# Designed miniproteins, single chains, part 49

Each design is a single chain, and the fold is of that chain. pLDDT is the mean over its residues in the fold that is shown.

## One batch from the design tools (miniprotein)

Design m1694
Fold by ESMFold2-Fast:
Structure m1694 (fold): chain A 69 residues (1-69)
Amino acid sequence: KEKLLELLRKFLTEEKKLDPATVERVIQMVEDLIAGKLTPEQRAELEAFIKKHMTDEDLKKLSEESKKL
């Protein structure tokens, strides 16, 4: 849980080179998703954001790293 958010923060900062404010917003949305607080519309927006900024290779890499947590 905690390590997953750290991994995501590092990926967004180092690989995607997003600014700290954008990274913090994405992490907050992921936390809300885990807590079941996202509406279907907000979830679709988050999925669209991730799809726009992440390639299939990025998703595979994150999946493999997530399995090690």
Scores: mean pLDDT 73

Design m1695
Fold by ESMFold2-Fast:
Structure m1695 (fold): chain A 79 residues (1-79)
Amino acid sequence: LTEKIGELAYKALEYFEKARVYYSNNQYDKAIEYLKEAIKYYQEIVERAKDVDPETAQAAEAMIKSFENELKKIEEKKK
């Protein structure tokens, strides 16, 4: 379980980093796509951790909210 959560977090960060690269290159559609993938990985962390490690689940939920706010900002900048 712990190993799987770590794997999911690593993948989420990779997708987030890719989203940032696309954003810096004004490729907003790709940035949105990759950020949505990062959110999906954190959603899976919440599902896996919610009953076993509530602190990790809460941290993942906070990251999802942060990424959703960032997603909205990118979508607004896309026009």
Scores: mean pLDDT 82

Design m1696
Fold by ESMFold2-Fast:
Structure m1696 (fold): chain A 69 residues (1-69)
Amino acid sequence: SVEEVTEEVLEALEAMEPGEAVPQEIIDKLSELSAEEVRRILAELEARITDPSRLTMARVALADVIEAK
């Protein structure tokens, strides 16, 4: 579900160091969703992530997934 993927993205970002790539497992899950669903996840992440570095990482990764659809 969109909610489950949102939580998995948040957990992955919390575990990552600055400059690391988002795990391929998370990218694969986002790639299975529609562009609209990925945009909804991005909006939720923007509301919940207060760390600018993690938010930037999330935006870049999700933008790449949306563009590939």
Scores: mean pLDDT 79

Design m1697
Fold by ESMFold2-Fast:
Structure m1697 (fold): chain A 69 residues (1-69)
Amino acid sequence: SDEERTLQLMREMVERHPDNTRLRDVIDRLLSDPRLSPLQRLQAIRDVALHEGLDDLAEETQRLLQEME
């Protein structure tokens, strides 16, 4: 499901970048806000990935966003 894919991506981003406190803070906020849709969570992940120069993750999240419409 889109929710499971989003959660898996969030876990992988934190695990791959354990020293990135900004990324961890964003992920913690996304996981703590039940009002956010899977689309909104993926948009936030993409934006963080782009800001941090994580090109592979940015492309992956953008692909999922296109699938979700």
Scores: mean pLDDT 73

Design m1698
Fold by ESMFold2-Fast:
Structure m1698 (fold): chain A 69 residues (1-69)
Amino acid sequence: LSPVQRRVAAAFSGVDPSATPSAEELAQAREVLARLRELGLDVTLRQALLAVRHAGSVEGAVALMLETF
């Protein structure tokens, strides 16, 4: 794992990354991914999914990711 991916995983240690994502979670993760990439951050869909699960919203996930990077 890259240092960035490791930091994201550590920040979301209380979230189960192996749980099957819902269609709603995938849609929210895609939106987070698009917003972060627009800001120049190289993130994966998995990282966006973990952020959505931890924050419970797209806006919260984007803010959390920006704070953890």
Scores: mean pLDDT 71

Design m1699
Fold by ESMFold2-Fast:
Structure m1699 (fold): chain A 65 residues (1-65)
Amino acid sequence: SPLARTVQKLLDLAEEALAQGDVDRARELVLEAQGLVDHMKSEGIEVPQELLERLEAVEREIEAA
């Protein structure tokens, strides 16, 4: 799915932002990824489990920062 690839790219960028200490940027990117995941679910598009797990991991790291 093109949407799943976009979610993956947003999570890659969020992880990079966290590595650079830019928590605010990571939070913005995670919110965008959450919005796309919610859109995919509303349209009946399956979200890969790996992306859901990555999203949760990044969210936990942001909460810890």
Scores: mean pLDDT 87

Design m1700
Fold by ESMFold2-Fast:
Structure m1700 (fold): chain A 58 residues (1-58)
Amino acid sequence: SMEELLEEIERIAEELEKLGHTATARVARKDAREHRDDKEALERTLKGMREVLAQLKK
């Protein structure tokens, strides 16, 4: 569901902000809001955020 995708994007954005990546989190969050009805765009945004977060946790 798109609502669940948006919630997960917000959750990961919060984690990125806590790690000092505020600009990345803000851009991803705005892109997700702009494309809120585009499931493929939301999935791409979420995938990218997860990849960034995974790199930061190593």
Scores: mean pLDDT 82

Design m1701
Fold by ESMFold2-Fast:
Structure m1701 (fold): chain A 82 residues (1-82)
Amino acid sequence: MDPVEVLRETAERVRKMLEEGKSPEEILQFIADTAAAHPEVESTLVAAMIAAVSSSNTRKVTKEGVEYAIRLLERAAEEGVV
């Protein structure tokens, strides 16, 4: 699978998980598992995870942080950058 397709599918899955009421922690774990399975996009997925956590003063992942991570992944896929 090419890097852009992995990022696009990851963003779509994370969005669906958020809409289904999955916890921010469960979504972050999914992104981590995807990064481990796809070394070609690992740096971008790790950046998205950091962005999700860094959106909170408590360093806990929040729904707002997950939404920011989705936007980062969608932009990376659209621009073809990994």
Scores: mean pLDDT 77

Design m1702
Fold by ESMFold2-Fast:
Structure m1702 (fold): chain A 62 residues (1-62)
Amino acid sequence: AVNEAELNEAVVALFYDPSDKKALGRLIHLLKDKPDALDAVFEALKNASSPEDAIAKVRAIL
């Protein structure tokens, strides 16, 4: 199961800093069992208007 708190933290970090390699690595690790969702999650992050919107979009994908 995906840890929701860690997922939310990684998503918020990447929303504010898309170049955060530590947050990116955490996100990839959290989604290792759902690799097909990774591209949709990155698109959700690019299209999000706020951290809350980013979390909502990512949760809808997963």
Scores: mean pLDDT 81

Design m1703
Fold by ESMFold2-Fast:
Structure m1703 (fold): chain A 87 residues (1-87)
Amino acid sequence: SPVEEAERLIEELEREIERLVERYKEEAPSLSVKEQQELKSKVALEIGKLVEETKRRIEELIKDPEELEEALERVREVAKRAAELLK
C-alpha cells in the first residue's frame, strides 16, 4: 500500500542519516574545530536534502490527507532526531 511504501522510504531515510552521522563522528575527532564545523554543515545540508526528497516522494504516494500528515510527522521526527545527533 502507499502507507507501507512511505514507511519503507522513512526507514531508508533513517538508515542514510545514520550513515552520514556515523561518518561525521568517525572523521570529526581528527579534524580542527573549523574543519569539524565545515563537515557538520555539509552533513546537515545533505540530511536536509534527503528529508525534503523523502517528503516529496511521500506526497506523491499518499493521497489521503490524514495518512499523509501522519507520514510527514514521522519524517519531521526523524529530522529532529538527526539534528540532536549532530550536536
Scores: mean pLDDT 88

Design m1704
Fold by ESMFold2-Fast:
Structure m1704 (fold): chain A 100 residues (1-100)
Amino acid sequence: KEKELLEEEIEELRELWEASPSLAEFEAKVAELLEEKKKEGEELYRIMERAAVLVLTARELRQIGALIERELRERLGLPPLSAEDQRLAAEAEARRAALA
């Protein structure tokens, strides 16, 4: 029962991720969805919160991976990343700077 609801929320958040060009915009939309679920009930809020953590973790891992690949390519003199992966690397770098 909880697993089915969790899978539904993960799918909704993945669609939102595909539609969102930036991490900040995605995080803002996730915060809005969490507030809506909070109004619906504690159990639904908890399920959405867990889904959000899983999706955000996956996105951050992808961004960190792109940042590492960018640094390795630069160090080894290899061609630059695709425009999409360069953007992900830049987002990871900006988040690290903000947390420092």
Scores: mean pLDDT 72

Design m1705
Fold by ESMFold2-Fast:
Structure m1705 (fold): chain A 84 residues (1-84)
Amino acid sequence: DPLIRRIGELIADAAKGKITPQQAGEEIARLVAPHGVDPDFAKTAATLLSIDLIKEKVSEEEARKRGEALGRQLLAVGERRRAA
């Protein structure tokens, strides 16, 4: 899924200091909003994950996998919200 891969890339970039956690959160919120995900929720979740991964000093590959997992969770929440 190109969207899931892009979310993983953004989290990996934030974890390695290529972009800020806030920039990653804002971009991920923008990407998932059309899929029914609350942009404030997505921004907060992505920003906090990015900060935690920086503190943990994870590898770029681990950060990408964690970001992809977040992307799947966010899209599942958005799909559930549209079904309600």
Scores: mean pLDDT 84

Design m1706
Fold by ESMFold2-Fast:
Structure m1706 (fold): chain A 68 residues (1-68)
Amino acid sequence: GLSAAEVEAVAAAFGLSAAQAAELLAFVEERGGDEFTAAEIEALAARLGVSAGTAAQALVELVQRLRA
């Protein structure tokens, strides 16, 4: 998993709260892999109150950090 400092860095980079970034990280860790459907991204974005583009970019960053 990622450290709290890494989650906070992703949150700051995408204008998310730490809680929103942590929820995206939990989704990535639960689902596994590095590919998500447009429907999954849109549902997450709606639940978090962010744009689908923001959710998609934050998910990519979280996957890359988890794989490093």
Scores: mean pLDDT 81

Design m1707
Fold by ESMFold2-Fast:
Structure m1707 (fold): chain A 76 residues (1-76)
Amino acid sequence: MKIVENPKEAKKGDILVLTRPDIREIKEAEKNGVKAIIIAGRPLTPLDEEALKKSKIPVIHVGGSRKEAIEAAKKL
């Protein structure tokens, strides 16, 4: 299991860290079989939450910076 920040580098069982919700990046991660996605940054908008409901894998929102999201991923 690896922590990756680029969806195209994510492999089966990895954890992907994103700085914002992006439907294309989430779908690429699902296609690659990642274990979980962690999103850093601003609180999710209703539009973001609606987009994330379409994800087939666990998506966790962590308020704050990319660094804080990576630290959260290390605990998974």
Scores: mean pLDDT 74

Design m1708
Fold by ESMFold2-Fast:
Structure m1708 (fold): chain A 86 residues (1-86)
Amino acid sequence: YTLTVTYSVAVGSQDQDVTVTVTLKTSKETRTGPTKVFKGVKGGEIVTATVDLESDLKEEIVQVVTTVTTSTATSVSTEEKEVTVK
């Protein structure tokens, strides 16, 4: 499936490099999607990364771990989703 990740750089912040990584975790395996790097993102800008997550998993609940790293912070979110074969 395709996951869209949106991250907003705070207004008035200095320019930041934003790195977005998405990982699929199941009981059987861990799959890491492509890492998206956005350099020199200005304060007030919104970064949107679209990540295609390949899954040969049939009807399994997976954890989707999204990590957004900037020069000032790291944000990690985890969601459980049911994934069907693409």
Scores: mean pLDDT 66

Design m1709
Fold by ESMFold2-Fast:
Structure m1709 (fold): chain A 83 residues (1-83)
Amino acid sequence: ALEEYERWREEHLEELEELAEAFDSLPKEKQEKIAKEVEEFLEPAREKIRELYAQGKEEEAKRLALEALKEGVELAGELIKKE
């Protein structure tokens, strides 16, 4: 749920702030490339989350959303470090 996301965010606040700062330091072209790759990576998860909600599996949808967010942040971090 949102509470799980808030807890994860608080536990990783320093890392997330460093990641955001590193991203903002990149040229706009590289920022756009990273954003596109992360968006494309998250698309299948978004579709699955929508399907779970349609099936009434709200808690499973929320858990998948949190895991997708965590994986997206990890991917963004890797892409930023490669630049």
Scores: mean pLDDT 78

Design m1710
Fold by ESMFold2-Fast:
Structure m1710 (fold): chain A 100 residues (1-100)
Amino acid sequence: NPEELLKKLKEIEEEIRKILEENKELLVEAMLKGNDPLSREEIEEILDKLLENGTPENIRDLVYLVSGVAARVKDPELIEIADKLSKLLIERAELKVQLK
């Protein structure tokens, strides 16, 4: 049923966005601790721009950013968030294949 697959796809995309929005401050703090050359204000602006448009590409780029930061700073909480986001991206990709 294509309608059920589309609903599930939207629910996964909204869950990814929600996780990123709820953990934005943790990501900002992790990037600052990781000796990133960006200021807090610059990091927040980048994250806000990626979240504001909500495109599938921007969501994917945010998940890659979270995964990269988690790997650099080795924060256990951020690693768990990155793992959860990666699993949601895989499920999203599988659903998109089924819709073709």
Scores: mean pLDDT 73

Design m1711
Fold by ESMFold2-Fast:
Structure m1711 (fold): chain A 72 residues (1-72)
Amino acid sequence: MQEAQQEGVEGMLKDLEELYRKYEEAGDEESAKVARDGLESVEANKDNPLLASLIYMDTIGKIGDLEYKKRL
């Protein structure tokens, strides 16, 4: 059960790293910064899966807001 929670955090870290690389490749410095800051925050809190999950969700929400603004 504890390992399953740790696996969840590992997945969040991989998702954020992939998003960072994607936005960096696209030249989207603002979205890349949000993804990087989120990645660092999740990594710093990986021993607390609940807090890491909340940080991950907040980061995804911020990225979604930035993507919405790019549509305008």
Scores: mean pLDDT 78

Design m1712
Fold by ESMFold2-Fast:
Structure m1712 (fold): chain A 69 residues (1-69)
Amino acid sequence: MPRALIGVSLEKRDGVYVATASIVDAETRRILDVVTREGDDPEEVIEKALEEARKRAEEMGYEPVLGTP
């Protein structure tokens, strides 16, 4: 089963928090997909982005691996 690396970044833009979760093939380092979520709560936005990215990776047949904190 191929592995997908899931990394998340958080930015604050114009009063809203934007979390971007990238799904990357662990072997090729190619970006498979990107999930973006926006909201007022940075913790909620990160959680939603990671949850969706993990689900998407699994749907594509990849084993999701989260980055270190």
Scores: mean pLDDT 80

Design m1713
Fold by ESMFold2-Fast:
Structure m1713 (fold): chain A 68 residues (1-68)
Amino acid sequence: MSEEEKEIMREAAERANEINKKKGIPVEFEVDEEGNIVPKAGAGATGDQVHEAMKIAGEVLKELREEA
């Protein structure tokens, strides 16, 4: 993955984390050393909340790639 792609992934994770925090979804995204967005489920997170968080991350990533 390129440096530019990794930066887009980090921006997507950051924006998704802000949305999750505002919605009270206990899921935080991290970007690994290879540039993959990895969901970290907090204590008491449900599978449905993880799926919603993943949807949010996907929408943010799509918007960022359309801007690039």
Scores: mean pLDDT 78

Design m1714
Fold by ESMFold2-Fast:
Structure m1714 (fold): chain A 87 residues (1-87)
Amino acid sequence: SEVLEELYRLLNEIDKLAEEKGDLETQILAGMGVLALAVGELLGDEKFALEQVLKIAKQILKHAKEKGDPETAELAEKVIKLAEEAL
C-alpha cells in the first residue's frame, strides 16, 4: 500500500527529528507507530494499522504542541490527515 509506505516515511522522519532533539517520548511514540504498521501489514489488516497510527499521531501532535515543537507538529498533522483520508 502506497499509504502505508508514506506513513512509514513520515513516522521515520518524526523519529529522526525526535532523536536529534533528544525527545525520548516522541521517539517511543513514533516507534510504536512503525510497529503498528508492521503488525497491520503482517496480519493483512490495513484498517487496524491506520487506526493505531491515527491514535499515536494524535498523541505525538498533542505532545509537540505542549512542548512548542512546530516541526514535529506539522509532520504529525500530515500523518493524521493521511490516515484519516485512507480510513
Scores: mean pLDDT 88

Design m1715
Fold by ESMFold2-Fast:
Structure m1715 (fold): chain A 85 residues (1-85)
Amino acid sequence: SEFDKLLEEFSKAVNEKNYEEAVKILDRLTELAYETEDPEAFRIKLDKALSKVKPEVMKEIGKTHKDVLVAYLKVRFIIDYKIAQ
């Protein structure tokens, strides 16, 4: 599945501090979030991928790479909105 592959690539890119690539992956995940017919499974897998990010990398993102956080929150918002419908 493209979705499962993108989630693996996301966790890897972020842990390798390739933040530009992480944003590109999240932009593609945003498209898939709009298209998904199973938003609950999408959300569970998305949260699991984020949980694989090292705590020290997550702190760095929050301080200096907020673009990654904003892109992630956009994907999360779309999925949460679809679940609420």
Scores: mean pLDDT 87

Design m1716
Fold by ESMFold2-Fast:
Structure m1716 (fold): chain A 64 residues (1-64)
Amino acid sequence: SQERIEELKKKAKEAKNLQELYDVFMEAESLPERDAVIEAARESGKDPELIEKAWLKAFIEKNI
């Protein structure tokens, strides 16, 4: 839902490190939700390599 995407984006922007961003990616239930978290993290100025490491770890764990 749009409300869920907005909440995930807010959490992504507030994440301070790889572990916190990983936790947000673990909450994502679909690829569009993952992409929304990536977008929000990039918009907040987070390092692209940190973003990639966080989502890869999370989505490997989820078998996606």
Scores: mean pLDDT 83

Design m1717
Fold by ESMFold2-Fast:
Structure m1717 (fold): chain A 60 residues (1-60)
Amino acid sequence: SMEKARLEIILNMLKIALEAGRFVLEENPDLPADLQAHIRAAVEQAERDIKNLEKEIEKL
């Protein structure tokens, strides 16, 4: 279905963003603390969104 295809595209985009966020934190340990906290929060939110979206896709 078109709906499933759209959700799979969003899922892939979230996975790319998650990998990018983790990479930035790993390669840049000297980033300002506030920026590190912001990126870490975004990574944690992306992990939650990915799990929720995977569950929704499996129901379709």
Scores: mean pLDDT 88

Design m1718
Fold by ESMFold2-Fast:
Structure m1718 (fold): chain A 70 residues (1-70)
Amino acid sequence: MEEERRKRAREALRKGVDAWIDEYGLENAIKGFEELLKERGYELKKKPTSKDDIIAALEEYEQRLRERAA
């Protein structure tokens, strides 16, 4: 993917995480995020405890998907 496109995808994820936390609360957002990644066969190296942790884990997951696709 183009770098500009990747940046926009990252910003969209951050906005999505923000809206998710706003609607369901931080703990529910974290649990839903963990379940989603588990269903996709991705194991987190560290359990997220904050919004920033969720965003960082999503960025790491995206990077691993790119490596697998190459």
Scores: mean pLDDT 70

Design m1719
Fold by ESMFold2-Fast:
Structure m1719 (fold): chain A 63 residues (1-63)
Amino acid sequence: MVGDRYRVTHDIKATSEDELTLKKGDIVEVVEERDDVWIKVRTEKGEEGYIPKMALVDSLEKL
């Protein structure tokens, strides 16, 4: 999972300051698995932040 790249298929909205807002079509790389709820991702622009791990099922497509 760490090092895997995903395309965002549905907009993901940050709900706290540590979370990242992503738009459909964005490419992200998993840089850290924090726990069972959160993963840390990096955008192509180098922005980093947390997104819900459930986004892997409903909002991200593995490349």
Scores: mean pLDDT 80

Design m1720
Fold by ESMFold2-Fast:
Structure m1720 (fold): chain A 100 residues (1-100)
Amino acid sequence: SHMAEEEKRKELIERLAEVAERTLREALKTQSFVDALQEALAAMVELLDKEAPNLPREEKDEILAEALLRALERERASLPEKDHPTLDNAIEELKKFLEE
């Protein structure tokens, strides 16, 4: 049913965002922001493929974009100022993708 699917989708987005937040925080201890972002994305993709292997690509891309946007917005204040231009560009691109 649509209701059960929407609830499951929201729970999945939140779990993916939490994974991205934790992965980003851990990776930033030893890696650049760009490398840490790639690690966070890889961790989200792995979880999404495990939890929802049969979702269409377009739906997977939307879920990943929503989760990553949420994680980046939450972590912004904790990130080094030098990384804010790259972060803000990533946030803007994700917002444009989700609004189209």
Scores: mean pLDDT 85

Design m1721
Fold by ESMFold2-Fast:
Structure m1721 (fold): chain A 80 residues (1-80)
Amino acid sequence: SMVEEILNTKMTPAEYTANMLRLIALALEGDKKAEEFLKRLMEAYKKGLITPDQMAALIKYYLETKDYEEAFELLDKLVE
């Protein structure tokens, strides 16, 4: 799957950002593997294990899904 190709490729920071946007788009279209990846990324956030770029991607995803509680929790942490 495209999600598996993205996750298994060594990437530059710019490629990583582009691929995070692709994963968000796939999840919004109902790709369950992309949704699972973003849920795993939220679990990693709770453990303090994600980058600011990954946090920004999660904020974008939760705003698009109208999960405002999760979006505002992440935004609060990003602006600390």
Scores: mean pLDDT 72

Design m1722
Fold by ESMFold2-Fast:
Structure m1722 (fold): chain A 70 residues (1-70)
Amino acid sequence: MSEEMRKFAEEKLAEMREWASKQLDEETVERLEKAFRDAVNFMLKQGFSRENLEVMMGVHRSRILFLIKS
């Protein structure tokens, strides 16, 4: 279960990275990725549900979109 959720998060992170890297500088993308990975690892360690992980992914996506539009 945790391996599947980690793989799902990494796949979504890779998708967002490819997209974000076209619009944002590498330093910003790396900082966002690190923050997302740290948050996902914390959530998985604490036993948070997939629904909570999906909410975190939505927050990460919104941050990228905000930076692109700004």
Scores: mean pLDDT 73

Design m1723
Fold by ESMFold2-Fast:
Structure m1723 (fold): chain A 69 residues (1-69)
Amino acid sequence: SEVLDRLTRLLVRKVVETGTTELSREEAKEIVDKLPLPEELKKAILEEIDTKESVTAKELVDILKKELA
């Protein structure tokens, strides 16, 4: 999936920059906003992120996989 490939590249870049696999709510939203997704799907993912204080890289991948299924 092009979306998952782009997500992986953005996550690797963020981990290299921050030294952690944990993302703040704002960092996770920034990554999702850069993905080639329909507006409705972005909104659903962003609403799920808004219920959390932080997300791990794995949790973000799992959210995307769920919404893309």
Scores: mean pLDDT 80

Design m1724
Fold by ESMFold2-Fast:
Structure m1724 (fold): chain A 60 residues (1-60)
Amino acid sequence: MKTPVQQFLDALNEIMKANTLTREQILARTDELLKQIDDPEVRQALRHMAELAIDVMEKE
């Protein structure tokens, strides 16, 4: 993983596939990964992606 964006997407994908992490763990990972994102546009997009994933898991 060379870019923070790719690292975030990989982490989010693992969370979604494993279905073993809690909402709190997803938020913690999101927070850590967003610290590495200096581009505000990318950071905002990744934050929205995480929120969507949490919403889906909440319904499940």
Scores: mean pLDDT 70

Design m1725
Fold by ESMFold2-Fast:
Structure m1725 (fold): chain A 88 residues (1-88)
Amino acid sequence: SMEEKKRRERIAKILEELAKLSNDPEVQETLRKAAELAKNFDEEGLEKLIASTKNEFVRDVIELARKAESVDEVLQGLADRYRAKRRE
């Protein structure tokens, strides 16, 4: 549907913008790969990417982006997770 296409494009744009904000080349590469998978509606590929990454920050970003409407929502979700888990 047109709504699902818009959702996929939104998730991809969020991940691409977050990749641009990262100073870590490995994080940038993984987030760009996640954006590609989201754009192509490859849910199995995205789940495999999440399962294979050992970087908790990258995993949290991808999981939050799948449910978010904006970059700000992902950043708020990260802050909420850090507050709840008391990460340093």
Scores: mean pLDDT 79

Design m1726
Fold by ESMFold2-Fast:
Structure m1726 (fold): chain A 85 residues (1-85)
Amino acid sequence: MSMEELREEGIKLAKEGLDRSEDAALASGGAIRGMGEGLQLVLEGVDPREAAERGIRRAREGLERGDASEAAGGGGEAAMAGGFG
């Protein structure tokens, strides 16, 4: 998967998490936190690809367990980190 594909998958997973949430504010907060976490990892010297792949994995695991806020967070992390590649 390219960095652009990782970013696009992150955006898709964040939207999926938002769409599945019964609390839009909670899910939006999750996405914003995830974006901040992705940025923090890149600023701390983590490879943007590794950060984006971690975010995608986190989002997919969140969707599997029905945690819409965590899915949005992982998607936001991947979308932000993927933007740096």
Scores: mean pLDDT 81

Design m1727
Fold by ESMFold2-Fast:
Structure m1727 (fold): chain A 81 residues (1-81)
Amino acid sequence: SEEIVRLAERALRLAEEALRLAKEAKTREEVLEAEILIGMAQLVIGVARLLMRKLGDDSARELLERAERLIEEAEEVLAKL
């Protein structure tokens, strides 16, 4: 559905911003900002995944997989700090 795709696009934008902040982070506050965006992206992904399962709609699968990969990359960047 268009709504699930919009949620996935929102998750992707949050994941992209989280990765950007993770790469630029130099202070504990900046690390926390990246972690908050990671958490927000994970919540939106969770909601979109739930709706996909309940409605039998997989139209957003590729967008959610992209968002999940970016979150994993952001977590790896933060783990090296």
Scores: mean pLDDT 88

Design m1728
Fold by ESMFold2-Fast:
Structure m1728 (fold): chain A 67 residues (1-67)
Amino acid sequence: KEELEKEAKELEEKAERYRHSKELLDQVKARAPASSQAGLDYGIQVAEEKEEELTERAKALKEKLEA
C-alpha cells in the first residue's frame, strides 16, 4: 500500500510539473515572434498529453488502493 501511494504521488507531482511547464510555454508564446509559434505549440501539446497521461495513471493507482 505504501509503495503504491508513493508511486501515485510521484505521478501526480510529474503531472503538476508538466502543467507548470505548459503555463510557462503559454507565457513565452504570448511574447514570441511568429517564427517560434509552431515550436511552442508543439511543446504545449506534448506537455498537455503528458499531464493527462500521468494524471489518469495516478487516478487508476489510487482506485486500486481503495479496493
Scores: mean pLDDT 79

Design m1729
Fold by ESMFold2-Fast:
Structure m1729 (fold): chain A 91 residues (1-91)
Amino acid sequence: EEENKKIEERVKKALDFLDQLTVEQAYELLREILKKSGVNYEETIELLDKLTPEEQRRLATEAFILLARGYSYEEVAKAVLELAKDILERR
């Protein structure tokens, strides 16, 4: 209960911070997260480069939320890869 409220507060602060970033800054943050994961970094970046700036920002937002919730860099990288593939499939 208290722990969940703390996580929600962290997520809100993370979103408020991300909203102040440019698309380029948000993408740089996402790249750093993916690099730290060690999971399919080159493949994931190749897919991200095919996305629009708005889609890249969406993935950065999702990655930041997951990190704020306590997910590992590896788990976050896997989620980002799945979301990137889903976005490209819907085009």
Scores: mean pLDDT 78

Design m1730
Fold by ESMFold2-Fast:
Structure m1730 (fold): chain A 81 residues (1-81)
Amino acid sequence: SEEFKKQAIEALEKMLEQMKADPSVPQEVVDLWEEVIELMKKKSPEELLKILEEFQKEVEANHETLSLLEVAELLLELLKK
């Protein structure tokens, strides 16, 4: 739904603002998350839901601990398909 997409984007934008406020977060990580959010905004709600479901499965199956950088890189790979 449009509401789901809006809520997901708003949550990520809040996370991005927190990352920008944290001097320990590298600019590279911030830049990748800005690209993720921009690409997510271009997807339909149905496409975004499928991407997030695939991401959740990949995290649960293949990764016990992911950095913010690794999370962003995985999402970018899924969003560029």
Scores: mean pLDDT 79

